Designed miniproteins, single chains, continued (5). Designs and how they scored, part 98

Each design is a single chain, and the fold is of that chain. pLDDT is the mean over its residues in the fold that is shown.

## One batch from the design tools (miniprotein)

Design m19618
Fold by ESMFold2-Fast:
Structure m19618 (fold): chain A 108 residues (1-108)
Amino acid sequence: MNVPKEPFAYLSPVPATDALGAPVLPVRGVANENEEDRKKVYEETLKLIDEAAERVGVPKEYRDRFKKLVEEIYKNGKYFAFSALISPDPEVNEATLAALEAQVEDLK
C-alpha cells in the first residue's frame, strides 16, 4: 500500500462489531518519511489508542502492548503505518497484536 502524501491519525467515531458481536474501534495512523510528520502521527496514534481502549474498556495490559508496537513501528520504519482493531474481546486483541508483531519483524 502506498503511503499517502498527507499524514493523518484516525479513530472511528462509531464502533463496528466483529464476527463475535464484540464492539471494535479501528485506529489508524499514517505518515511519510518526514520526521516531524512521523513524530506527530506517532504521538497522536498513542492518544487514540488510549481513547479507544477507554471507550471499549480494554485492560491496561493490552493498551501497553499496543503502545509498544506503535513505538517499534515508529523507531524501525522509514515511514509510519499503523492499523489496529481495539476491542474488549481478548481474542480480537491477540489477533491484532500478532499482525502488528509480524509488521514490526518485516520492518527490520
Scores: mean pLDDT 71

Design m19619
Fold by ESMFold2-Fast:
Structure m19619 (fold): chain A 85 residues (1-85)
Amino acid sequence: SAEAAAKTLIANIDIMIETIDKLMERGDLKAVESAIKGAEILIETAERIAKQYFDEELREKVYSKLEELRKKIEEARAWIKKQKE
């Protein structure tokens, strides 16, 4: 169902946010850079799925979680920049 798909996407987004946080805590620059690339692919895929298959309510829930992931990506990019200085 669309609801099950949305729950799976939200769970995957939460896992990605947690993964980026843990990798930043470990100071693993290459792993963080790789995770950011994976997160960007996840955003693009999730937006496409939500736009095509989800109603307004499910789409709003997914987009809200994607906004959290975008903020985490920006945080991680700033962290990488600081580590390279």
Scores: mean pLDDT 89

Design m19620
Fold by ESMFold2-Fast:
Structure m19620 (fold): chain A 65 residues (1-65)
Amino acid sequence: KAKEYYEKGLEAFKKKKYEEAAKYFEKALAIEPSAEIYRNLGQAYLELEKFEKAKEYKEKAEKLE
């Protein structure tokens, strides 16, 4: 469920499919919020050069730790 979407997001990220990775990380977060998933979502947005979203999700990760 949440882990399945997270793993699909990581696989997409590894293949440099950053938009697809972000989509899967968002699906995982909708089921279970996690600092690790927020960090990976922030990194996906950074790779997409969406710097405002990247910063927002990294800050959300810090608040959950």
Scores: mean pLDDT 84

Design m19621
Fold by ESMFold2-Fast:
Structure m19621 (fold): chain A 98 residues (1-98)
Amino acid sequence: MEELREAYEEILKLINDPTKSNEEILAGLDEIAERYPELAPVVESLKKTLEEIDKKFADLPEEERNKIRQRILRVKLMEELGLIAPSLAEGIINDILS
């Protein structure tokens, strides 16, 4: 876990940046996965989640979409890191989506 701390901090910085487009976040996640292949499953999970958010909220203003994106991706990252149970992550995401 500690050996990948810098990579996790880069992911958090990327997903917490409200100025980044979905395309820029996808590109940033791919770049992190190239440098840290051990995180490929985490990156793939986050990319899939981002695509689902984009499809569901395509009609929302960009500012609101970016806030929802930030919250959901943060929860998903915590789940992938084992910091929260999958059932808790699902509950939080469902609350954000409601």
Scores: mean pLDDT 78

Design m19622
Fold by ESMFold2-Fast:
Order: sequence, then structure tokens, then C-alpha cells
Structure m19622 (fold): chain A 101 residues (1-101)
Amino acid sequence: REPDYSILEITKKLSPDAIVLASGLLSGLESRKTKEEQLEYIERLLKAGVITPEEAEALKEAIENGDIEKLLETLAEIVAREVGAKKEDVLEFLRYLHEHK
């Protein structure tokens, strides 16, 4: 199969730390089938100091409302804050991962 080269263009804009954190957060949420499991994952991230209380609240609201766009935007903000990446570049990467899982 021909490789999808779009991922290479997106990842060229991101540090390895941004790629690992962004893909890890999204995969952690999307691998969980129920809203309850997703909310438990967010609480775990908060207790581990990975996210702030305000970020946890925004993620919980997005999950409860089924707002995938708000979820991806909030994850992009978290990654941009933690690793100093551009939010827009992280958001493009997260959208790509969501569409191509």
C-alpha cells in the first residue's frame, strides 16, 4: 500500500515530545469505550499533574457533550502548554489521528 505522506508533513512541524504527548492523550481517551472510563482517565491525568483543573473541566465537558472538536482543541492547548508547541500544528496532528484511526 502507498504510504500516506500527509502525516510526514504534519509531524515535521512538531517536536518528538509534542507527537508523543498528543498521540498518547488522544489514544488514551479514544481507546476507552464509555464516557465513565474517559472521565476516569481525565481524573488520572489530573492527579498525575499532566493537566490543570481547568483543562480537566474543559475535557470532561467536551466528553459529556460529545463535542469532539472542543475535545481536540483542548488537547492541543494542553500539549502546546506542556511542550511549547504551536496549538494549530498540534490540532492539525490530532485531527489527522482522529480521522485515520
Scores: mean pLDDT 82

Design m19623
Fold by ESMFold2-Fast:
Order: sequence, then C-alpha cells, then structure tokens
Structure m19623 (fold): chain A 110 residues (1-110)
Amino acid sequence: SKAEEALKLLEEAKEYAKKAKEALEKGDVEKAEEYAKKALEKAEEAGRLAVEVAETGDKEAIEELKKKLEELLELVKELYKLAEKKSKKVAEIAKKTAAVLEGAIETLEE
C-alpha cells in the first residue's frame, strides 16, 4: 500500500537523520551533510505519498503515518539545533526537512 511505502521511507529518513546527528557529534561535517541530504530525499518522497494516503480517507493509515511524521520531525528539530552551531549547510538541510514534514502533517489533518 502507499501508506506502507511512506512508512518505510520515513523509517529510512529517521535512520539517515540519526546518522547525520552522530556524524556531527564526531565532527564529520561532510558525512553529516551526505546523511542529511539522504534524510531529506526520503522525507520528500514520503511527503508526496502522504498526499495519496490522505486522498484514500483511511483514518487508521492516516493516523499511523501522522504519528511517524511527528516522531521524525522531533528528531530533525534536534538535528537542526545541533547543526546551527556546527554546520550552516546541515542546518539548512534540516530546516528544509522539517518544513517538508510539517507540510505532510498538515496535508493529513485536512
């Protein structure tokens, strides 16, 4: 299903966001940028699928997807907070990822 595909993409985005945060903590800015970009790419794809899931009217699928989007958004906000002191580029990517996730959550609330 589109919901299962979106959930898988969010799980992948979460793992990349964790790796980006770990890389920043170790001072590996280049690796953090690479992982942050991958997290954004997966989040953007999941956000596109969230539109399709919203159109199904499946309340259970919508609620599960919204919960996972909110969990990832909290992690991305933590990444942004760490990055604002260590890498402007990673902070910009994290900010864009947060906006994508917020937009997807708003789509699911309609």
Scores: mean pLDDT 88

Design m19624
Fold by ESMFold2-Fast:
Structure m19624 (fold): chain A 75 residues (1-75)
Amino acid sequence: ARERAERIARSALEEARRLLEQGKYEEARKVARQGIEAARDLLRAAGDDEGAERLAREAEREFERLLEEARRREA
């Protein structure tokens, strides 16, 4: 379950990164949010509430880093 959730989050962040490089900030945020929610839900369904919140926070921080990098490039 954890490995699958981690793969879902990683794939969503990779797609979000590509969208950010195209200047598609809203689509990137939507893709990241949906992937992180799916990963969180999968871990919660497996009874790993703590792991779900930790994974979500790590993925959200990663997305914020990608978003800041994109904003600095646009500035």
Scores: mean pLDDT 82

Design m19626
Fold by ESMFold2-Fast:
Structure m19626 (fold): chain A 88 residues (1-88)
Amino acid sequence: SAILKAQLASLNAQLAANPNNADLYTERASLYVALGLYDEAIADLNKALALNPNNAIAYANRAAAYKGLGLLDEAAADLAKANAIAAA
């Protein structure tokens, strides 16, 4: 999608200016998941979780990326973690 690619270019520029913003990595990873770019999504979500380890949205998005790759055990573990954080 041209719209998703334009949003990705905007997030790339924002992250170049703010390389330690966990929320921007989580947003870019959401677009990578929508584009089917699961390895790139996981890399961004690993960075987001290193910056903020209690990010329920990052765990949920990483679960979606793992599921996209067929890594169902890793997806289940991340989904359980996302639910535990959201319930706290």
Scores: mean pLDDT 90

Design m19627
Fold by ESMFold2-Fast:
Structure m19627 (fold): chain A 57 residues (1-57)
Amino acid sequence: EGLELAEKGELEKAIEVYEEEIKKDPNNRVAWHNLGLVLEGLGRTEEAKKYFEKAKE
């Protein structure tokens, strides 16, 4: 659906940005946490949990 696809595009772009931050510094807990939030927004709760766990490392 058009609206759903547009929303997913915004969240997918956010994932790309935070992935770049993690590549620069894998210990960037803020980037791991923010990726978790984006995945949670996409309904990917199990994946979000993994990223929140990484944020604590």
Scores: mean pLDDT 74

Design m19628
Fold by ESMFold2-Fast:
Structure m19628 (fold): chain A 68 residues (1-68)
Amino acid sequence: SDAVVRRLVEEGGLSREEAERLARRLMAAAQKGDNAALRAIGDELVSRYGLSPETANRILVEAVLEAQ
């Protein structure tokens, strides 16, 4: 999750605390292969945190790659 946390902070502009909480949710969803949860988190990154769809998708991809 270090790579996911780093991207959330550096590319997403989240605080480290927020990034760590969100990374735990992302990693749990990715590890379970929960595509609905991953999509919902991606939507939250855009709507709540103001990330571009491209940045949100990059973070989701990183979580899936780390989980495998």
Scores: mean pLDDT 84

Design m19629
Fold by ESMFold2-Fast:
Structure m19629 (fold): chain A 71 residues (1-71)
Amino acid sequence: SAADLEELIRLGEGLATLARQLGYPEAAKLAEEGIELAKKGDLKGGAEKLVKGAELLGLPETAEYVRKLGE
Protein backbone atom coordinates (compact mmCIF):
# COMPACT_ATOMS: atom_id res chain seq x y z
CA SER A 1 0.00 0.00 0.00
CA ALA A 2 0.99 3.68 -0.21
CA ALA A 3 1.25 3.77 3.58
CA ASP A 4 3.69 0.82 3.56
CA LEU A 5 5.79 2.53 0.86
CA GLU A 6 5.88 5.76 2.91
CA GLU A 7 6.93 3.76 6.01
CA LEU A 8 9.73 2.03 4.04
CA ILE A 9 11.00 5.41 2.80
CA ARG A 10 10.92 6.78 6.37
CA LEU A 11 12.81 3.73 7.71
CA GLY A 12 15.29 3.89 4.82
CA GLU A 13 16.06 7.56 5.56
CA GLY A 14 16.69 6.67 9.22
CA LEU A 15 18.94 3.73 8.30
CA ALA A 16 20.91 5.82 5.76
CA THR A 17 21.49 8.56 8.36
CA LEU A 18 22.57 6.03 11.01
CA ALA A 19 24.88 4.22 8.55
CA ARG A 20 26.58 7.49 7.58
CA GLN A 21 27.00 8.48 11.27
CA LEU A 22 28.56 5.07 12.08
CA GLY A 23 30.81 5.04 8.98
CA TYR A 24 29.18 2.11 7.13
CA PRO A 25 29.03 3.29 3.48
CA GLU A 26 27.75 -0.09 2.17
CA ALA A 27 24.78 -0.02 4.58
CA ALA A 28 24.07 3.62 3.60
CA LYS A 29 24.11 2.60 -0.10
CA LEU A 30 21.67 -0.27 0.56
CA ALA A 31 19.34 2.08 2.47
CA GLU A 32 19.43 4.63 -0.38
CA GLU A 33 18.77 1.90 -2.99
CA GLY A 34 15.82 0.69 -0.88
CA ILE A 35 14.40 4.23 -0.74
CA GLU A 36 14.64 4.60 -4.54
CA LEU A 37 12.90 1.25 -5.13
CA ALA A 38 10.13 2.22 -2.68
CA LYS A 39 9.69 5.59 -4.47
CA LYS A 40 9.15 3.61 -7.71
CA GLY A 41 6.46 1.50 -5.98
CA ASP A 42 8.63 -1.61 -5.52
CA LEU A 43 7.63 -2.48 -1.95
CA LYS A 44 9.26 -5.95 -1.93
CA GLY A 45 12.50 -4.83 -3.62
CA GLY A 46 12.78 -1.78 -1.36
CA ALA A 47 12.22 -3.91 1.75
CA GLU A 48 14.87 -6.48 0.66
CA LYS A 49 17.50 -3.70 0.33
CA LEU A 50 16.58 -2.19 3.72
CA VAL A 51 16.70 -5.64 5.39
CA LYS A 52 20.31 -6.07 4.17
CA GLY A 53 21.21 -2.56 5.33
CA ALA A 54 19.68 -3.13 8.78
CA GLU A 55 21.49 -6.49 9.09
CA LEU A 56 24.86 -4.82 8.28
CA LEU A 57 24.13 -2.28 11.03
CA GLY A 58 23.39 -5.06 13.57
CA LEU A 59 19.67 -4.22 13.84
CA PRO A 60 17.89 -7.62 13.57
CA GLU A 61 14.57 -6.33 15.01
CA THR A 62 14.49 -3.53 12.42
CA ALA A 63 15.33 -6.04 9.66
CA GLU A 64 12.41 -8.28 10.75
CA TYR A 65 9.98 -5.33 10.83
CA VAL A 66 11.07 -4.18 7.35
CA ARG A 67 10.77 -7.74 5.95
CA LYS A 68 7.14 -7.89 7.18
CA LEU A 69 6.38 -4.50 5.57
CA GLY A 70 7.64 -5.91 2.24
CA GLU A 71 5.10 -8.76 2.36
Scores: mean pLDDT 88

Design m19630
Fold by ESMFold2-Fast:
Structure m19630 (fold): chain A 62 residues (1-62)
Amino acid sequence: MEAAEAVVRRWAESLIPTVGEEAAERMRELAIELVRALEAGDWAKAGALENELLALYAEARA
């Protein structure tokens, strides 16, 4: 898988056993939006999405 979207999708699927299907789907959406924000140079949006993604992952791991 060469496209960032495909890589992100597969990464999120691999997290399902750890975070659950609902959280993994939300993380996939956030990660795709993060990639889009970074490509657009929207650093404010990218920072907000990164914080939300990290918080969601940390909560799921706790």
Scores: mean pLDDT 78

Design m19631
Fold by ESMFold2-Fast:
Order: C-alpha cells, then structure tokens, then sequence
Structure m19631 (fold): chain A 84 residues (1-84)
C-alpha cells in the first residue's frame, strides 16, 4: 500500500537522522550534511507518495502520510538548527 511504502521510507529517514546526529557528535560535519541531504531525498519521495494518494482518492492514506511528513519535517529542522 502507499501508506506502507511511506512508513518504510520514514523508518529509513529516521535511521539517516540518527546517523547524522552521531556524525555531529563526532564533529564530522561533512558526513552529517551528506546524511541530511539523503534524508531530504526520502522526505521528497514521501511527498510524491502523498501526491499519488491524493490523486487516486485514498484520503485515509493521504491523511496518515501527511502526518508522517509533518513529523519528519520537524525532526530534520531540529537537526539543521544544531548545525548553525
């Protein structure tokens, strides 16, 4: 399902953020930036899946996917603030 696909992407997204946080803790800012870029790609893919869910009229999946995207956007912004 589209929801299951978005949930799998969100799990991979969380793993990338955990690795990015560890890279920041170790002072490896270059690695942290690369991992954040990969996380942003996954966030973009979740947005595409949300768009597909809306087009096909899967309102229930669209609502759940939008909630995952909002959470992901909060988490990545918190890490980006840490890099300032």
Amino acid sequence: SLLELAERLYEEFKKLLEEARRAIEQGDLEKAKELLFEAEILLGLMGIILGVAKIIGDEESAKKIAELIEEAEREIEELKELLK
Scores: mean pLDDT 88

Design m19632
Fold by ESMFold2-Fast:
Structure m19632 (fold): chain A 72 residues (1-72)
Amino acid sequence: EEERRQRALELMREGAFQSAELATQAIHYVVQAITGDDEETRKVLSDKAKELGDMANAVEQQARREADRILA
C-alpha cells in the first residue's frame, strides 16, 4: 500500500509541475494582453492565456483522478 501511495504522490507531483509550467505561460500572455496596442491583439493574447489556463487545470485534474484511482 505504501508503494501505491508513493506512485500516487509521484503522479501528483509531475502533474503539478506540468500545470505550473502551463499556468506560468498563461500569466505571460495575460501580461502581454494588458499591454497590447490594439483590441484585436489583446483579444488574441487573452484567448491564448485562457486556453493555457484551461490546459493547466485539466492536467491537474487528470493527475488527481489518476492518483485517486491508484489509491482506490
Scores: mean pLDDT 81

Design m19633
Fold by ESMFold2-Fast:
Structure m19633 (fold): chain A 98 residues (1-98)
Amino acid sequence: SLEEIVRLAREAVEAAREVLRAAEAGDILGAIGHALRAIGLLEDAELLAKEDPEVLELLERLRRAVQEAILAALRGDFEAARRALEEAEEIVEELEEL
């Protein structure tokens, strides 16, 4: 269902925020754990969306934003990570409007 896809997408963005928090605290192992959770949640959402090309396009954009947030946070570019998280949140809002 779209509601379940939106829930998983929102949880993935929250996990990506936890990556930034852990990275800012110097907890790289914690950041990696949250990153794996974010990617797993997106994979679950993509599997549920398999029959809906519009939802899949939004999830592809969300995956790129989440991956950029994770990579930026891990390299210490916290400002770029925050911008990517903001973009990810906007994509989740667009998913909710479907």
Scores: mean pLDDT 90

Design m19634
Fold by ESMFold2-Fast:
Structure m19634 (fold): chain A 98 residues (1-98)
Amino acid sequence: EDVEDLKRDIKALKNVLEGVRAAKTPEELEIFAALGLIVISITINYLKKKGYPEEYIKELEEQGRRLSEAADRQDKDGVIEALENAIKTLEKLRKELE
């Protein structure tokens, strides 16, 4: 059950990442970055409620901060990097739960 919720969040972030990669305008980049922040925030809240290790929560909070800062600078590569790191963090957690 917990693994299925985590898989859904990972898939959502991967979809956001593909949207960022396809973005042609600053406005499109801002929309997908905002969606990424929403997914990360929902996931952080879920991890806290489940009592998962603080190291994963702190890493997601850091990647959310980096994503927000990169979006403010219209740094598409920085947004991509933050999303990729958030996905890797969640995939590592998922593997440890399996």
Scores: mean pLDDT 87

Design m19635
Fold by ESMFold2-Fast:
Structure m19635 (fold): chain A 68 residues (1-68)
Amino acid sequence: EEEKAIEELKERTRQRLLDAGVDEETANMLAEAVANFYRRLIKEGKSLEEARKEAEAITDRIVANLRA
């Protein structure tokens, strides 16, 4: 369950970064970092939904900063 959710978040994050113009290697690295953050939140007792929202907020900030 958790690993599937983490894998799905990682793939969605990777695709969002690619769509934002990030190169494949960097998108893979950043998606891995966001997935690890999501895993940490779950380990610390956050629900899957709460952890997902927080991880997606980080991705949103990364994408926004690419144009800053």
Scores: mean pLDDT 82

Design m19636
Fold by ESMFold2-Fast:
Structure m19636 (fold): chain A 60 residues (1-60)
Amino acid sequence: EEQELLERVERLLKEGKFDEAKDILISYFKEHFQASDAEIERIKKLTKEELLETARILLG
């Protein structure tokens, strides 16, 4: 469920577990949006603030 994933991503980001948060978003993006390699690399380069914003847009 998108809400559960959003809450998990927000929790991981608050704990400083950025790689785990990125992995969740990348998995979701691949499963639901047919993400390209360029899009995956973009997610890997996001800051904490940008990751939180991206998660809210995709999952909220």
Scores: mean pLDDT 79

Design m19637
Fold by ESMFold2-Fast:
Structure m19637 (fold): chain A 89 residues (1-89)
Amino acid sequence: MEEAEKYNEKGKELYEKKKYEEAVKEYKKAIEIDPNYALAWMNLAKALFELKKFDEAQEAAEKALEIAPNDEEILKKLEEMQLKLAEMP
């Protein structure tokens, strides 16, 4: 569990630096360690969305919602992704 959290945090740092492809790799490592880590699935979805991989982003977000359907942070991150759609080139 601690290892999964470390990879998720690395992914978040890379995401904040706009290194989305590298962030995806770190989030996938977190999920490999803990496949029920809903926040890592949602963070993966956000990074895939920034890469314009919308189908993969939707699948990852759906997985996060299956694990944690009423998690306010997951729902907020999903809303942030939808708002980002208007800002994309």
Scores: mean pLDDT 80

Design m19638
Fold by ESMFold2-Fast:
Formats: structure tokens, sequence, C-alpha cells
Structure m19638 (fold): chain A 89 residues (1-89)
């Protein structure tokens, strides 16, 4: 569970970095820290909620910019968060 949350968080941060939006990167890094902390405490529902919120923001920016690499990373993160939700919540 925790490794999937960490991996999803890393992919979201990487996607935000590709988009060149420093504020979005900082928001993604803060969301990642909060979600990982929640997962470490066993609260996978909260971890998924936090990461899905930032994921939607990063996805919107990726689509607006037409950044296919960022869209792919967001897609993989969404699958991993879906697996966390199905198995651990």
Amino acid sequence: GLELVRRAAELIIEAAKLLGDEELVEEAERAAEEAIRAAEEGDYARAVEILNEILRKVEKKAVEKGDLEAEILVGIAAIELGLVSLIYT
C-alpha cells in the first residue's frame, strides 16, 4: 500500500515538473508529504483523497498544455491510486 502511494506521489510531482509550473510543483510536493504521512498512519482513504485532488489539477494543466508525457505520468498515477483504493480502502 505505502509503496504504491509513494510511487503515485512521485509520478504526480514529475508530471507537475514537466509542466514547468513552480506553484503546481510546490502544491504537489506538499500534497505528497501529507498523503505519505496519512498512508504511514494506515489512513489509505485520506492518502488517496489528497493525491486524487492534486492529480486532477496536474491532469487539467497537462491537457491544457497538450503535454503527452505529463498526461501519461498522470494516467499511471491514477491507476496506482485506483489499486490502493480497491485493495486498502
Scores: mean pLDDT 88

Design m19639
Fold by ESMFold2-Fast:
Structure m19639 (fold): chain A 55 residues (1-55)
Amino acid sequence: MSKLEKMNQIVQETAEQLKEAVEQAKKNGVSKEELSKKVKEIVEKMMAQLEKIEA
């Protein structure tokens, strides 16, 4: 897999994880603040993975 393809895959997987987190929060009655914190974690993990690929 090329470097660019791997980056695109990470971005797409992150988008799916964000969608799933929102849906799970709705089902479980998670607060807006807790959902926001989880979204930040998912985005930060994506950024860290992208930085490793850029190296």
Scores: mean pLDDT 79

Design m19640
Fold by ESMFold2-Fast:
Structure m19640 (fold): chain A 89 residues (1-89)
Amino acid sequence: RVNRLILELGAAILSGMTILSLARIQKRPLTPEELARLRELVERIRRLIEELRRLLPQASPAQRAEAERAIAAAEVAIERLEAALREQE
């Protein structure tokens, strides 16, 4: 439920950030495969945010606070991933 979606959201964010960090550490551009994966992750993160928002009215106050923090972090991650994608266009 809400906790599972928060974990899935965190996993998707971590995957995207790992791709960006690895390319940065190796001082190389993103590969076409990595760019495709980042686009997939952005779409997945957006869907998970929407699903979380739909469940918030039925969540406890504590779960709502956790989910709202997770959504805020995810929105920052999307901006960073989309910026990286634009740099490769």
Scores: mean pLDDT 83

Design m19641
Fold by ESMFold2-Fast:
Structure m19641 (fold): chain A 69 residues (1-69)
Amino acid sequence: MEFSLDQVERALVRALLEGVISAEQASRLGRLLNTLGERVSSEQVREAAREAGLSEEQVEYLLRVLEEL
């Protein structure tokens, strides 16, 4: 499955507002995903999230939100 940068940004904002991720994690992940182009795969999201220091639980939360957007 692929997601737009707009979907990713909305998911990051939601996760940040709900306290699931930190502002630092959101900033790092957003920068990494922005380098990948206009669309990102679920595998690219997982890879970037691990590099940004997200836990497995935080990654699964973001993917769930992304699939709902």
Scores: mean pLDDT 81

Design m19642
Fold by ESMFold2-Fast:
Structure m19642 (fold): chain A 96 residues (1-96)
Amino acid sequence: SREEAERLLEEAERLLEEAERLLREAERLVAERGPDDPEARELARRARELAEEALRLAKEAMSLVPEDDRELLLRAIALQLRAIGLILDAERLLAA
């Protein structure tokens, strides 16, 4: 339902905001202490996990979007793209 899709997207958005905050902190620690900093790696792992959960929620929400609700569909797509970007950024930091 539309209501269920909206709730899932709100939850996904909250998770992405936390993931973005953790990833920014991890990037600052890497810039200051180098790519092998244990705290930065733990923050990047947490950010990846939150972004992966947000991606799952946004995908589920997209499956519940009514065919005539273009605004809600675009929100679901935008959140999926944000989540994928954060996962990739976190993985790059962890692969260094």
Scores: mean pLDDT 89

Design m19643
Fold by ESMFold2-Fast:
Structure m19643 (fold): chain A 75 residues (1-75)
Amino acid sequence: LIKNAKKLIEKAKELLEEAKELGVEEAVELAEKAIEHAKKAIEAAKAGDVEAAIGHILAAIGDLLEAERILEKAK
């Protein structure tokens, strides 16, 4: 779970830079939310709350998919 959450943070940072470069504010906000959810997943996993960690990972994935769709439409 922690390893998966760290990979999501890396992916979200890449999308955040792309969104900033293109000036797409909605995608910037979603990428930032994805980073926050992934960080919460790491904290939940460290606390032994596997269900909360999974929930935050799924939320981060959802935010990233939405950011990617918005960026594709902006191109």
Scores: mean pLDDT 81

Design m19644
Fold by ESMFold2-Fast:
Structure m19644 (fold): chain A 70 residues (1-70)
Amino acid sequence: IEQLELEYLLFQMAIDSTRLVIERIEEKMKTASPEQKAKLEQLKAHLEKSKADLEKRKKELEEEIKKLKE
């Protein structure tokens, strides 16, 4: 249980870190050339997919913790 709670915290931290990077990319896109903007959009899409995968794993872990606590 305690180990699963730690893993949950680590997933949350990874999601938060990914969110901050996406926000930074969005700021960069505001002043980027069309070519740079295209590359930044591609990178952002990749990071959003990674974030979604992390959120899915976090939800699976959350359900597992819930079953163990109840």
Scores: mean pLDDT 81

Design m19645
Fold by ESMFold2-Fast:
Structure m19645 (fold): chain A 59 residues (1-59)
Amino acid sequence: SPKEKAEEYVKKAEESTDPLEQARYYGLAAKYYIEAGDVEKAKEFMEKARQYTELAAAQ
């Protein structure tokens, strides 16, 4: 289901040590939370994706 895919991508982001990979996985999690209808979780993980993208750009 979209919710299960979102949870898998959150786990992958948490297991990564690369900010760019974390940003990509959080972005994918947000996409699947949108598909699951969970707008609040989608907003949370879109914000995390933005933060990790900024962190990656600073390195």
Scores: mean pLDDT 86

Design m19646
Fold by ESMFold2-Fast:
Structure m19646 (fold): chain A 68 residues (1-68)
Amino acid sequence: MKKEIEEEIEISMLIMKAAILERFAENSEDLLEAAREYEELARFLESIGKEEEAKEYRERAEELRERA
């Protein structure tokens, strides 16, 4: 249970950080920072076996880079 709880907390924190950066992005640099955080989230999700969720966030990161 301890490892699972720690992973859930980290996922929640990473999601919250990326989402806040995206929602309050003011310029291209902010969008690139949000994209980087989504990519980090995706890598973490891949490391714990959440491949489908990781793919979704990686695609979002790519979309943000295109918008930047």
Scores: mean pLDDT 81

Design m19647
Fold by ESMFold2-Fast:
Structure m19647 (fold): chain A 73 residues (1-73)
Amino acid sequence: MKLPVYDEEGRLLGIYEPGKPLEEFKPTDEVMEGERIKFILPDGSVFYIPAQASVEDVIQLAKDYGLIGFSLE
């Protein structure tokens, strides 16, 4: 599964995949629109995904990557 990942300002950081490193993209001036879901990694890093992503995809991503919404696993 591929998921776009954004920083606190809504800038695209990269595409995240299970078992692969985050792909880096050049930051853009565009910001993510609409609601977002905040994820916190065990190292304290944070990232956001679009809330319009399907709820099932978000739950599966959280389980596969050790992420549970706004909390650490």
Scores: mean pLDDT 56

Design m19648
Fold by ESMFold2-Fast:
Structure m19648 (fold): chain A 81 residues (1-81)
Amino acid sequence: MVTDEEALEVQQAVSRAMAIATRTVEVDPEHGKEMAAEIAKLAAQAMDAVASGDADKARAYTAELERKAAEAERLTEETLA
C-alpha cells in the first residue's frame, strides 16, 4: 500500500525530474532527447506503481528516476561549461 505521503514524494520527484529533462533537451537537443525519453518512461512507471499500490516498485522506480535525473543534470552542467 502506498501512503499519501509516499505518493506526494513520488509526485515531487517526478516533477523535479521532468523539469531537469526539459532543460537537458533545451541545452543539448540531440543527446538530451534520448535522456528525456528515459526520464519520462521512468516517471510513468513510478506513477503507475503508485496508482497500483505497489510501494516496493514505486520506491525502486523513483530511485532510478532520481539517479537518471542526476545524470542528466550533470551532463547539462558539463555541456554549459
Scores: mean pLDDT 81

Design m19649
Fold by ESMFold2-Fast:
Structure m19649 (fold): chain A 93 residues (1-93)
Amino acid sequence: LEEEAEKHLKRGEELYAKDPTSPEAADHFTKAALLYLLLGDVEKAIEAARRAIEANPDHPDAYEVLSDAYLIQGKFDEALKYRKKAEELKAKA
């Protein structure tokens, strides 16, 4: 699981370096964030999700991971903010 999270993080970095506008880079960062969240590494999940948003600011799944991570940390205002952003992006797509 940790090795898989690291693999996706590295793959996202490689894709982002080649083409910062690649939606595939955001997908790999989001997958890494989800795997870190499953491992209970909330801080790494937040870092990976933020990288996904940097690669694609309109990626709703990345905002969902941020929302879930902040909810686990008890940061309810931040969790609600990112949850709402994810819902808005899904509604427009």
Scores: mean pLDDT 81

Design m19650
Fold by ESMFold2-Fast:
Structure m19650 (fold): chain A 66 residues (1-66)
Amino acid sequence: MKEEIEKLEELAKKGDVDATVKLIAKYISLGEYDKARALAEELESQGHKEEAQRALDLIDRAEELT
């Protein structure tokens, strides 16, 4: 599973929104909420506000359960 995360990170750096969303989900599952939030903020900065908002909502809900 480490190779999957690395591949998603490379695709996210290239501006792949789907890869960024998948990477956010992986970071949430690992408890890496700071990393997940940073990626969601990058999506918002790039104009993908709806995707960013959905990601932030998922992160907030996951943190509430921790």
Scores: mean pLDDT 79

Design m19651
Fold by ESMFold2-Fast:
Structure m19651 (fold): chain A 73 residues (1-73)
Amino acid sequence: SHREEFLRREAEAAARALRRELERPDLSEEERRRLEEYLRRIEEELRAGKPDMRTILEAEVFLALLRMKRAVK
């Protein structure tokens, strides 16, 4: 369905954003571990053909929090 295609594209976009964030050298060990866990979950769900809106949103919220944390420096 168009909804399933949309969720797949959103999951792929989230995975790309997570991989880009992981390239940062200034991540804490905990921040890196959480990014790796979100990436693992999204990649597993994509391989299963069942991208989960909740997983995508949780990853996007975490990415937004990291960006906001940097903006208040």
Scores: mean pLDDT 87

Design m19652
Fold by ESMFold2-Fast:
Structure m19652 (fold): chain A 70 residues (1-70)
Amino acid sequence: SKIFEYLEKLAKEAGLPPQVVEALKQNLKILKDEGYSEEELFEQAEKMVKVAKNGLKVVAEQKAEAAKRE
């Protein structure tokens, strides 16, 4: 569906790994099955990608710190 294509586009632009993209797609499917509107699903997709990107940035910074010790 168009909403899943939009999520994949946003996630790819944000540099999210495939496993994270699949998790976000599953979460978005749950919201769709719960009766969220198409407009609300687009908004949730944007929020999910932003949250995931911020989380990965923190993990990447921690890994970079560890790598500097080798």
Scores: mean pLDDT 76

Design m19653
Fold by ESMFold2-Fast:
Structure m19653 (fold): chain A 71 residues (1-71)
Amino acid sequence: MVKEKVEELFELYKEILEKESKGPLSEEELKELEKKLEELYEELKEKPEEANKLMAEYKPKIQELIDKVEK
């Protein structure tokens, strides 16, 4: 289900930011996270309209997480 994939992507972003706040991620951990992100994006491409709608709903929350790290 596309909604579950978008939620999984959001949870992955939260995990990355929480781990980064405790210390820098290892090169291996970064590669694993990048691979998971690519796999989720490929699955979302199967239903782009539904994925885009759901991503628009999560975009403010993702931006909030990024802003907390950068600002």
Scores: mean pLDDT 67

